Designed miniproteins, single chains. Designs and how they scored, part 84

Each design is a single chain, and the fold is of that chain. pLDDT is the mean over its residues in the fold that is shown.

## One batch from the design tools (miniprotein)

Design m3107
Fold by ESMFold2-Fast:
Order: structure tokens, then C-alpha cells, then sequence
Structure m3107 (fold): chain A 87 residues (1-87)
């Protein structure tokens, strides 16, 4: 359900704050499996992969978040930061 997707996203966000990036990724993946339009979970996947140094994956997830919500300033800023890492 959409409510369950939001719960998985929330658990993932707490894991990000604790720097448990692999656990965060699993929870964000469950969130988008249940709700592929959850732009927050896509953005948060990008953040987790960025922290693991996986910048190509990070870019793809931020781009997906922006496709779903073009007004997401945070995802745009995060995308730019990830792109700078590949220069």
C-alpha cells in the first residue's frame, strides 16, 4: 500500500541519519517497489548511493525523482553535486 511505502521510506531515512547506507537502500527499494511514484524514496536512494561513492547510480535515482517531481529543489542540488564527482 502507499501507507506501507511511506513507512519503508521513513525507516530508510532514519537509517541514512545513522549512516547505515545499505540498510537504508533496502528500505527505499521496498518503498519504490510498493509505490514507484514515491519521488522522496527515489531521491533518498540517490543520497544513499552518493554516500557509498556510487555516483552513477546516485545520478540515475536523482533524475528519476526529478521526472516525478520537477520542482524538487533538493533533488536538483543533489544531482548537480553527484555530477561534479564524475569530473
Amino acid sequence: SLAQAQRYNGVGELALELKNYKYAIKNFQKAIELDPNNYRAWNNLGRAYYNLGKYDDSIHYYQRALELNPDNTVARQNLAKAQEKLK
Scores: mean pLDDT 90

Design m3108
Fold by ESMFold2-Fast:
Formats: sequence, structure tokens, C-alpha cells
Structure m3108 (fold): chain A 55 residues (1-55)
Amino acid sequence: MNEKKEFSKETYEKIVELLQDPSLTPEERAALFAELDTDGDGTISFEGIKKALEK
């Protein structure tokens, strides 16, 4: 990818690490995914990531 819309790589990696955290239960990981999926279509949007980080 060249320079399309892009958020902080570190921010993205932090969110990914949270989702992969072994201390989280499958249900807690699903809840995080749901927060990142702001459109409710079952896909994570970068808008959701940005919003979750801001919270």
C-alpha cells in the first residue's frame, strides 16, 4: 500500500495485541471486536479502532 488513509501503526498494533491477549476470554475478545466493528457488519473498521483508542 502506498499512502492511502493510514492511522498510527503503533496504535493499530496495540489494538491487535489487545485482541490477541491470552488473558482475555473468547467473549472478552468478541466484545473488543464488536467495539472495533462500529458499522455492525462484522468487519473491523479503522474508524472503530480510532474510536476505541480515544476511549
Scores: mean pLDDT 62

Design m3109
Fold by ESMFold2-Fast:
Structure m3109 (fold): chain A 99 residues (1-99)
Amino acid sequence: MVMPSRDLMLILGGLAALSVGEYEEAAELFERAAKESKDLVDKGRALLLAAEALLKAGKYEEAIKYAEKAIELLEKAGASEEDIKRARENLEKAKEKLK
């Protein structure tokens, strides 16, 4: 598609924020992308990216919540095994940090 959708623009903004270490801003942009997305796979992937950003920000409880929601949506949508595995790995990392 020639024109990026709002959710794609928010994902690109979040990835840019991640690249410069603005993890909380990245998480907010990815959360907004999830809200704007109509597709369950895109929504789940955006929540997965938000969970990763929250992990890097040290917000482990929020990262757990977002990773669990990402897993739920990705499994429901029949997303790739790679996306689901990545979401589960983020969940485990966040839980480990709270021990």
Scores: mean pLDDT 83

Design m3110
Fold by ESMFold2-Fast:
Structure m3110 (fold): chain A 69 residues (1-69)
Amino acid sequence: SLEEAEELKKKIEELLAKETDPEKIKILQEALADVKAAIELLSKPNPTIAEIVAANLHLAGAEFLLSLL
């Protein structure tokens, strides 16, 4: 959902604010980009089924990247 995507964005931004490892910063930045893409798709007035699927794939990608930390 849009709310879940926004919550994940806040979590990633908090992790980025505290991270000093350049490789982990890169992973967090890539995860943040995925979440932002999902939010953009889900924020449309009438997202299509394809856009909702794409948003969910972006969120899954962000969660996968966070699992590497």
Scores: mean pLDDT 86

Design m3111
Fold by ESMFold2-Fast:
Formats: sequence, C-alpha cells, structure tokens
Structure m3111 (fold): chain A 81 residues (1-81)
Amino acid sequence: MEEEAAKALAAGDYKAAAEAYKALGEEYFKQGKYEEALEAYEKAAELYKKYLGENASKNPEYLETEVNIGILRIVLGVEKL
C-alpha cells in the first residue's frame, strides 16, 4: 500500500497516488490508527488538489477524503464542533 503510493508519486501519477493514500487512510482508520489515518487522508487531499485543481470541490473522492479528515480531527480532539 505505502510502496504503491510512493511509486505513483515517483511516476508523477497524482491521481493514482491520491487514491492509494485515501485507501491507506481507510486501512489505518479501520485498525484504529487514527493519527496515521489522518496523515494519509491529508496527503490524499493534497494530491487530489494537485490532480483536479479547481475541480477538487466537485470530486466525490476528494469530498469523502475531506469528510474523513474532519471526523478524525474531532476524534483526535484537534477540532471543536
């Protein structure tokens, strides 16, 4: 998973890299590794913005990633409702 994300980044494939980091975030989330999940989702969101530019806000995968970031920040106590 992590190697696949790094390989995609090295190839300049920001879409594949964003998808790989999103999947990594989901995997860490399911394992209860919330800090690692947050870091992976934040990397995915940055890569979606690089890939999609102005269209990031209209992309469902990007929006799901942002929602998961928000949930994790609340869970980790770094955000207030």
Scores: mean pLDDT 79

Design m3112
Fold by ESMFold2-Fast:
Formats: structure tokens, C-alpha cells, sequence
Structure m3112 (fold): chain A 84 residues (1-84)
């Protein structure tokens, strides 16, 4: 539940902004995986890789081509195939 996950984030030490930032990225990746029914990608790719792949797909749709790492390209292709 998103509410419960936000409550857990609120319990983090505010002085650890890096930990909070990482938790937000992790939550975004989980939400994207659930939204597109690709939760198995959380086992294959890191949360950061999933988020980067998602943004790469959005940029490709708008601008036609995106230069990124081979790992992110592979993740983006797998996501694109799964959410068709």
C-alpha cells in the first residue's frame, strides 16, 4: 500500500537526505513495476535501472533516439516488450 510505504519513508531520519532519495527512487520503481505488471523486473534489474529505462523510453517516444548504457537499453527493450 502506497500510504504504508510513505509512512515508512516519513520515519527515516531527515538528516539522511540521501537515504530518503534512494527510498523514493525504490518506491517509484515498485510503483512502475506494479502499474505495468512487470514486478519480476525488480529481481532482474535494480530500481535505478528500471527508472532510467522508463525515462529512456519516454525520451525515445518524444525525440526518436536516446543514447544510454547497454544495460539501460536492454531494460528499456524488455519493458517495451512487456507493456505492449
Amino acid sequence: MIEKELEELDKKDPSDSDALGRAIVYQMAINLAKKYNIEDFLEKYSPVEIIEAYFALQLEEKYGKVITSERTKKAAEDIKKAIK
Scores: mean pLDDT 67

Design m3113
Fold by ESMFold2-Fast:
Structure m3113 (fold): chain A 56 residues (1-56)
Amino acid sequence: MPSEEAIETAEKARESALAAGLSEEGAKRVQEAGLKGKDGHEAQRNATRAALEAGG
């Protein structure tokens, strides 16, 4: 279950992914990965990994 910190981090990661040129689907994957984090740190780590995988 995502914490409030994980939710906020995941949303910001989605915005950053879109700004970096990822597709809407790629940005959604980044957000979903972040939401699986138990805290803001894990959310950011999960989101960063998903962004690298989606961005090639």
Scores: mean pLDDT 78

Design m3114
Fold by ESMFold2-Fast:
Structure m3114 (fold): chain A 101 residues (1-101)
Amino acid sequence: MPVYTYTLSYYNPKTGKGGLIEVTGTPREVAEEIVRLAEELGAKRIVISHSPSVPEELAEEIAREAARLTDIPVEFDPDYNMDLTGADPDTLYVHILAVEP
């Protein structure tokens, strides 16, 4: 699997915790970090979205790998625009902002 540097934005409404993280690795290694964050924050659902500059195929593969690693429901939403108004408090929202070789 190709190795890239990914910039992720994450937020969980229940904890108010969020931030930016960089992960250099395969889609599986990025998925491992997302699952780790979800477990740390006690999230009951994970939603993964991406910026238009990020290939949808890479974002979808990250979501697919995350779903293989956890019993927490993982949803890939390519149309999600980070509007957190009315967001589910038990969800970890992850937006893939950038990917670089």
Scores: mean pLDDT 81

Design m3115
Fold by ESMFold2-Fast:
Structure m3115 (fold): chain A 71 residues (1-71)
Amino acid sequence: SPLEELRKALRETVEEAIKQGKSLQEIAFEVARKVDELIEKYNLTDEQRDEAYRLAGEILREAVEELKKKQ
């Protein structure tokens, strides 16, 4: 489904950004940019768009927790 492809792409975006040593602010920007690109590319419905933003928020929250543990 488009949402499963989106979830995978967002996770890969976060993992690559963490690997490159990007800040939380930079990671958040990359996730926001990627989710907007995919919403437009797949012409998602309002319901799918809302779910896409929810997934992006969850993935970003997981990234925040992961980075906190590396202190």
Scores: mean pLDDT 81

Design m3116
Fold by ESMFold2-Fast:
Structure m3116 (fold): chain A 60 residues (1-60)
Amino acid sequence: MKEKTIKILEELAKKAEEMGHYDRAARYYRALAQVYESMGDTEKAEEYRKRADELEAKAA
């Protein structure tokens, strides 16, 4: 079960956003998208990918 990994990644992503590290936060959201995709949760995977893309745009 990947619940522990999801929780850690969510905490890391939120912390990175709070610190203004948008590129790092985007990386964590991409990792979350991959985890959800591997679990068959395509809708959540797509949501996290969009979030990552948005954060990358802020970092550029």
Scores: mean pLDDT 81

Design m3117
Fold by ESMFold2-Fast:
Structure m3117 (fold): chain A 61 residues (1-61)
Amino acid sequence: SARAEELRAQIEGLRAGIAHLETLREKGTLTGGGVTLDAARLDAAIAVVRARIAELEAALA
């Protein structure tokens, strides 16, 4: 269904977002633009996105 396809697309996008945030966390900073990201903020963002993925996966099941 269109709803299931949209939810899957959202989950894929969120998973890609987590991979990006984990890479930034591993590096400790976002250096490309001279921007420094707080590790605690990155950890909090990753946790929120992981919780959202779990909600969307539950909605798909």
Scores: mean pLDDT 76

Design m3118
Fold by ESMFold2-Fast:
Structure m3118 (fold): chain A 60 residues (1-60)
Amino acid sequence: MSEKVARQVGLRIAVIGAEIDLELGLPVDPEELREIAERARELGDEKTAEEAERLLKEAE
C-alpha cells in the first residue's frame, strides 16, 4: 500500500468520526475539519475534502 493511500484512508476515517460526533452532539473542532479538507485536496481526494467542508458548515 502506498503512503498516499494510507493518508487518504486516515482522512476518510477522521471525517466519518467527526460526522458521528456531530450526530451525537459531541463537540467537533472546526479547525480540524479545515485541516482534513485541505489535506484531502492536496492528496487528490476531492470526495473526502467536500465531505469535510460540509461538516465544517454544520460545526461552525
Scores: mean pLDDT 78

Design m3119
Fold by ESMFold2-Fast:
Structure m3119 (fold): chain A 75 residues (1-75)
Amino acid sequence: MKELVEKMLSSPDDREAAELLKELLIEKGMPEEEAEELAEELLRFREELKERLAKETGMTEEEINKLRQEAVEKL
């Protein structure tokens, strides 16, 4: 479980982070269907936030992903 949390926080890929969250929730005893739904909600939220940040700041998707990865690495 700890390894899954660390990998999820370190992942620059929103899809990989969502899949890791799903696995973690299932390990915690959440039904697979509910875990998948929450993971999809996280993915949608992150995609929407990324698009909004790019529109407001002019940063590219690659720049936003790199900034997030650097922030996680410093934890």
Scores: mean pLDDT 68

Design m3120
Fold by ESMFold2-Fast:
Structure m3120 (fold): chain A 84 residues (1-84)
Amino acid sequence: GLAEAAKEELAKDPNDATAWTRLGIGLFQEGKYEEAAEAFEKAIALNPNNYAAWEKLGEVYEKLGKFEEAEKAKKKAEELKKKM
């Protein structure tokens, strides 16, 4: 699956922000919301301009009931999109 493929990418390069984003998406699809949040947080730490990772982190925080954190993540994604 997507999470397994991303874990293999990360075993070769743990600083691959795109692979961390794919891992987060795969974990989200599996309903592993806390683990998905950690993966997206890693992606953002490596590439803070990745608006897609910020959007997905917002969705994950909503699933976790972390509505304030979700709103902040979504606002950050909106700000980054405006710079395109």
Scores: mean pLDDT 86

Design m3121
Fold by ESMFold2-Fast:
Structure m3121 (fold): chain A 60 residues (1-60)
Amino acid sequence: SRLAALEYRLKQLEELLEIGKKQYEQASKTDAAKAKQLQEQIAFVEKRIEALRAEIARLR
């Protein structure tokens, strides 16, 4: 169903967010430029998650 497909995509984005946060933690110690790029990527993924959660809520 459409709902199941959206929930699967949400799970994938949440996993990607966790990976990004771990990479940011490591980069923040050694590479300021990489840490900044990761912060921007994390913010982008968080916005995607919020939009997807809103879509799922409308279908429930």
Scores: mean pLDDT 86

Design m3122
Fold by ESMFold2-Fast:
Structure m3122 (fold): chain A 62 residues (1-62)
Amino acid sequence: SGEEAAKKGAEEAKKAAEAGDAKQAGRYSNLGSREAFELGDEKAAEKAQKEGVRALLEAGLG
């Protein structure tokens, strides 16, 4: 589902951000958001983007 795609993207983005890899964190967040949007879940897509930004800020990379 779109919600599952967004959640997976957000979890991978958080792991990348915690590892200090801002570029990979952005990629995972964008992939999860895009997949959720393609599945018709615009709200989950937006949430995936916001969680990606939050993960970067919490890791001190944003």
Scores: mean pLDDT 76

Design m3123
Fold by ESMFold2-Fast:
Structure m3123 (fold): chain A 55 residues (1-55)
Amino acid sequence: MSEFLAGLAEEAAGLSDAEARELARALAEGGLISPEEAASVRSGAELSELLRRKA
């Protein structure tokens, strides 16, 4: 699980703000992050940091 999340974090760092928000929403729907965490994501860098903390 942690290696998968680390890989997603690297991918997220390269995303636009809009792409990062869409990915965060999809991850929350899949139960990988909370809806609250997804709502806090503003950029790929923020999503990347969130996923690294969980990895």
Scores: mean pLDDT 80

Design m3124
Fold by ESMFold2-Fast:
Structure m3124 (fold): chain A 61 residues (1-61)
Amino acid sequence: SLEDLLRENIDFILEMAEKYKKEGKLDEAQKLVDTAIDFAEKYLSPEEAEEVKKRAEEILK
């Protein structure tokens, strides 16, 4: 489904954000998590968007 494709894209973006964070590319990591959160808020349920936000917070710690 379109929603499943979107979830896979969000997962990929968050994986890239984690990689950039580990490389010290903090501005790039922040932009990627912001993009993932924006997509989740626009296209997924509120509950799923909250889970994406939690993952983003964990990546940026």
Scores: mean pLDDT 87

Design m3125
Fold by ESMFold2-Fast:
Formats: structure tokens, sequence, C-alpha cells
Structure m3125 (fold): chain A 70 residues (1-70)
């Protein structure tokens, strides 16, 4: 199903996506807290819709982006 495919794509690309998101955040002057909050809000919406695998993948991405911006 689409949600499972999205979750697998996020997990397979997590390191690259975290680096790209961190570079964009630095370019735009967006704080680590703002990026983390935005990703966690998306994860919460995915979980509320029953897409737990997507929610977990987004939470891991948020953690990796925060690490890249540390």
Amino acid sequence: ATAAAIAEWLRANRERLAREAAEEARRLGISAEEVEEALLARADRAAAAGHDAVAEALRELARLVRRELA
C-alpha cells in the first residue's frame, strides 16, 4: 500500500534526506527546533490517520535532522 511504500522510501533515504533538510534549514536560517517540530507534527498527523510506519520514519528523520544541525 502507498503508506508502506512511503515509509520504506523514507527509511531507505533517511541519511540523505536529513543532510538535505539540514542544508536547506541552514540556508533559510530555520532553527533545529523549528524543523524538528514541523517533522514531529507531520508524524503526529500520520499516526492519527493510522499510518504508524510513516509516523515512526518521520520521527527518526526528525532525530537525524536535529543531529545534523547540532
Scores: mean pLDDT 85

Design m3126
Fold by ESMFold2-Fast:
Structure m3126 (fold): chain A 55 residues (1-55)
Amino acid sequence: MEEERRRLLEELLKRSGLTEEDLEYVRNSSSDDEEARKLHEKALAEQGEAFQAVL
């Protein structure tokens, strides 16, 4: 389970050009954080549902 998420995360990072730190930032930030919101919107536009699945 954790291993599969890690694999998807690495593939997502490779395709989207995002770093692990960017995803951790989005995951741990509140909905009112504008920077996290922008990163989330960018990732959704590039990867769609797949990005939400790894958050």
Scores: mean pLDDT 63

Design m3127
Fold by ESMFold2-Fast:
Structure m3127 (fold): chain A 66 residues (1-66)
Amino acid sequence: MSELELRGAVLIVAAAVLKTSSLREGDEEKAAEADELLKELQELMDSGKLSEEKLEELEKRLKELL
């Protein structure tokens, strides 16, 4: 895997964990935002359109949800 692909995969795991934790705690809004980020990231990785700049934007979005 490229470093970009590895970072993307790590972010997928982080977003999935955040979604699951938010659902468990009853924070449906945060869970929905985490799910949207997860879906966008998965689609970008599957299509090969994930750029370093886009990955950094998604990483910042995840951090804002913490």
Scores: mean pLDDT 81

Design m3128
Fold by ESMFold2-Fast:
Structure m3128 (fold): chain A 60 residues (1-60)
Amino acid sequence: MVEVVEVDGVEVLVEQQKDGKYVASALDEKGNSVASTPEPEETKEKALEKMAKLLKEKGL
């Protein structure tokens, strides 16, 4: 399952994998991936938290 949510004004794609874990990818205004979580997280909330941290580290 794939879900799109907004994190700090950035569109983030969250995908649930077969094992129930979650991966998040941040998209720019053109739909290009600018950051992705390196490892699957146990919950959607954790994947989004990790993405928010990565976006702040990148200055996005």
Scores: mean pLDDT 76

Design m3129
Fold by ESMFold2-Fast:
Structure m3129 (fold): chain A 69 residues (1-69)
Amino acid sequence: SATSELVGLKEIEELEKKIKEALKKGDKETARNLLNQLRRSRDDLLRKGLTRAAEYAEKVIKKYEEELK
């Protein structure tokens, strides 16, 4: 449902915020752990059929994979 997609999107936004905060502090280990949590959240969203929230999660994952190279 649209409501479930919005809930999923907000969960991904909160994870991205935490990744940004960890990176600002130079805490790359915490950022990598949060990125792994984001990957698990993407997989859960896909399993639930929440494809829009999962697609957004994938975009965030790709962005921070590049920053953590």
Scores: mean pLDDT 86

Design m3130
Fold by ESMFold2-Fast:
Structure m3130 (fold): chain A 66 residues (1-66)
Amino acid sequence: GARARDLLLQAAKAMENGDKETAKKYAIEALRELGVSDEELEEFEKMSTGEVIRKAAEAYEAAVPG
């Protein structure tokens, strides 16, 4: 939805600014908005910021079938 997209855009902006911690936080919030469980979110928190952003983008694309 719109919230998940906005959160992903904020994550991308934070990465452009070199703020990896903020970028990861927004990516995890996007995953939560896409319906990822709290247990899975804890697993994502253990991943690198880049991996979390990639997974969030993949989840967003999968949630919007054409």
Scores: mean pLDDT 80

Design m3131
Fold by ESMFold2-Fast:
Structure m3131 (fold): chain A 72 residues (1-72)
Amino acid sequence: SALDLLQTAIRELSEPPLKSPEELAKLLREVFEQQTLSPEARELVERAIEYVEKGDYEKAIEELRRAIELLK
C-alpha cells in the first residue's frame, strides 16, 4: 500500500543510507504512482523527492510524515 511504502521510505531516510539518493527517489516515485494518493499527498511526495535529490533527508521525512497523515 502507499502507506507501507511511505513508512519504508521514512525508515530508509532516517538511518545512515543503506540506499543511494537515486534508489530512495525511485522508491518515492513508486509511492507517487499509487492511485490511492490524493493530489495533496502527491504534492508532499513530490517535495520529498526533491529534498532527497538535494540530500536534505530531514525535510524529506517531514513531507512524508505529512503525506501519511493525509492517508489516515
Scores: mean pLDDT 77

Design m3132
Fold by ESMFold2-Fast:
Structure m3132 (fold): chain A 62 residues (1-62)
Amino acid sequence: LSLEELSKRAPVDLYLALGYSLYKQGKKDEALEWFQKALEIARENGDEEGVKLAEEYIEKVK
C-alpha cells in the first residue's frame, strides 16, 4: 500500500471516529462539524461507503 492511498483513506475514517466520539460525549455541534468534513473528503475521494456513513451520522445528530 502506498502512503498516498493511506493518506486518502485515513482522514475519512479519522473524522468519522472523532465525530462519533464527540457525539457520544454530547457535543453534537462539534460532532456534526467533523462528520461534514468526513463527508466532504469522502465525496472528493469517491468513497461511497464513507459518504453514506457520514450522511447517516449527520442525520442522526441533527
Scores: mean pLDDT 76

Design m3133
Fold by ESMFold2-Fast:
Structure m3133 (fold): chain A 93 residues (1-93)
Amino acid sequence: GAKELLEEAIELIREAILLALEGRFEEARELVERAKELAREALEEYPEAAELILEAGELVLEAIDLLKEGRILEAIGLIIRAIGLLIEAERLL
């Protein structure tokens, strides 16, 4: 159901963060885009949780671009914000 889609989306973004920190940027992007697709499918039943997951995904994509530019501290700041949003989303499920 929609709850299971959002739980999978959260796990995919968490895995994407780890891949991005390892420099595996294209694999990280693919997981974020998949997570965003799952969150969009759950929007009607869990709008608040889905919107938090979509925002977390966008922060991780921006963090990947910053990591590629060597802007490591700014990227870490976005990753911390994304993790916070995922924790908030998980509490709504």
Scores: mean pLDDT 92

Design m3134
Fold by ESMFold2-Fast:
Order: sequence, then C-alpha cells, then structure tokens
Structure m3134 (fold): chain A 85 residues (1-85)
Amino acid sequence: MEKEKKIKELKEEIEKKVEEIKKLLEEMKEIEETAPEKEVREKVPKLVAELLREIGEIVDIELELIKLGVPREEVLKLVKEIMEK
C-alpha cells in the first residue's frame, strides 16, 4: 500500500509539472506575439531555462516511477495524455 501511495503522489507531481510546462509555453507564445523585441530577448531565455528545469524534474520522477515498478510505456503514456488535455 505504501508503494501504491508513492506511485499516486509521483503521478500527481508529473501532472502538476506538465501543467507548469503548458503555462510556460503559453506565456512564451504570448510574449513572442505581443511584446516588443527587447522584452522577448530578456524574458524568453528565462522561460526556456524554467522549461528545461521542469522537463528535468519530470524525467527524475519518471525514473522513480520506473524504479517502483511502473512500466516505461505507462509512464510515457501518462505524460502524453496530460500534455494532450
């Protein structure tokens, strides 16, 4: 039961990280479409750095899920399904 609880918590953490990534992508798009070039050059690199950090954290969680016995294919499907929402 402890293992099942950890798996559920890690899946919820991935969902939160994917939502954060979606927000970062929306913010980047809005800045690129509406902001002056100077603001784009200042803000977009910072958002890219945050995006890369979130992706790295998702990979770490995915590896932990796999170590807990969740199949790699199930983990990849979970991330894909959350991204497509």
Scores: mean pLDDT 79

Design m3135
Fold by ESMFold2-Fast:
Structure m3135 (fold): chain A 74 residues (1-74)
Amino acid sequence: NDEEAREYVKKAEEYYEKGELEKAKEYAKKAIELNPSNKVILGEAYQLLGDIYLEEGKLEEAREYYEKALELYL
């Protein structure tokens, strides 16, 4: 549900702030897998995955997730 997805995004953000990129990625993906209907939650999860992949030097994956986030608002 959307509430559970929001909690996963919060956990992903907390792990990202701590530099725990693998856990941040895991929780962001879990939020997306819940298929939340709230585009804000989905957009935040996609943007965070973009940031994580960028930190990992995976530029193409980072771009794809940033584009997914943008697509939600078009």
Scores: mean pLDDT 85

Design m3136
Fold by ESMFold2-Fast:
Structure m3136 (fold): chain A 74 residues (1-74)
Amino acid sequence: MSERELEAEVLIALGRMYIAIGKLLKSRGDTEAAIESYEEAIKKFEEARETGVYVEEAEELIEEAKKLIEELKK
């Protein structure tokens, strides 16, 4: 595993953690906090995409997170 691969894996893991936190906050009715958590997830996935490793996975996760925000913002 290269340093770049490890960086991408850590960033994706952090993004996934923010998605999980956002879903928990949404389930509790904390809509603003849920949106903020999903926005942090997108930021981590964008950083992961910039490493050039797991680009397709990172792009799919960005789109998933954007859809989660869209469902909360009307």
Scores: mean pLDDT 86

Design m3139
Fold by ESMFold2-Fast:
Structure m3139 (fold): chain A 98 residues (1-98)
Amino acid sequence: KTAEDYLLLGEEYFKNKDYDKAIEYYNKAISLDPNNVLAWVNLGEAYLKAKKYDKAIEYYEKAISLDPSPANYARLSKAYEKAGKKEKAKEYLKKAKE
């Protein structure tokens, strides 16, 4: 299996709301290609759906370290909002507009 194969498998499990299996396969994708921004973003989304907000924040921060895009700042803002960290959510929402 390639990193891309594992990413696609993770996406299928995510679509079926099996977030634990999605996380497993996204971790396999990252182990093969640690610079795959999409795999880090997808890990953050899966943890967000699993309501593990601190982990979602951690993985979105990793995605931003590789790709500091408005979209990734918006994702981090949403994760902080879900975690109840309103000041941090506002900070990153502002960065998403820049």
Scores: mean pLDDT 87

Design m3141
Fold by ESMFold2-Fast:
Structure m3141 (fold): chain A 61 residues (1-61)
Amino acid sequence: SELEKEARKLLSQEEINKIKKETLEFVEKLEKEGLSREEVIEKAAEYEDKLYKEAIEKAKK
C-alpha cells in the first residue's frame, strides 16, 4: 500500500505496530461476525488505510 509506505516515512515503528495490532483486532472481530474471508480481507484493508491516513494527518500537524 502506498499509504503504508508514506506512513513508514512519517511514523515511528511503535506507531506502525499499533496500527497493525488494531487492524488484527478488527480482523478478529469481523471473523467472529461470520463474514467471508474475502469480505474480511477487503474491510481490513480499508480499515488499515483509514488508520494510516489519520496517523499521517496527525503527524503533519
Scores: mean pLDDT 82

Design m3142
Fold by ESMFold2-Fast:
Structure m3142 (fold): chain A 74 residues (1-74)
Amino acid sequence: MSADELAEEALRLAEEAIRLAEEGRSEDAKKTLDKAGQLLTKAIALGAPEELVKRAEEAMRRARELLQKNGVKL
């Protein structure tokens, strides 16, 4: 998987984590967010485009904010 594909998949997983957190599925959201972070770390190491990285980071930040509001320790 290329760097840009990893970053795009991380973004998709982060967006899914937002949806799961909004539905109150905090455990599923946390697991999905953890996977997004793992893929984004690999994407950055492989030189993923800054714009894709920023989009994924922003989606992950929103997911973390929702999980923290739900009392999930991150």
Scores: mean pLDDT 84

Design m3143
Fold by ESMFold2-Fast:
Structure m3143 (fold): chain A 55 residues (1-55)
Amino acid sequence: SAAEEAAKKAEREKRMREIALESLDEQIRHMQQTGRMTPEMLETFEKFKEALKKG
């Protein structure tokens, strides 16, 4: 049914967003640990994460 297809699509999109968010979190952590993270870069990554969550 259309409802089942919509639910399946939503689940897939949610999973893809979760993977992207985990990848970003790993990059942020790496940059923080290596001292490469600036406040401006952190703000940019946080905005990107927010966009992915809303996507």
Scores: mean pLDDT 81

Design m3144
Fold by ESMFold2-Fast:
Structure m3144 (fold): chain A 61 residues (1-61)
Amino acid sequence: MFPRRYRAVRDFTGRTPDELSLRRGEEVEVLEVVDRDHVLVRSLATGETGLVPQEVLEPLL
């Protein structure tokens, strides 16, 4: 089963309009796995969507 909720393990600053900036501890919902390195997420705090590196995220139970 694919976990839906993740949190940022560190701060991430998006460099393009397609990328979502996250702060450490921010919770997100994974919408789509785009490629091996990137996922499309929605921030649970702001409702904003964007691409983040998979390495920034850890799954929540």
Scores: mean pLDDT 79

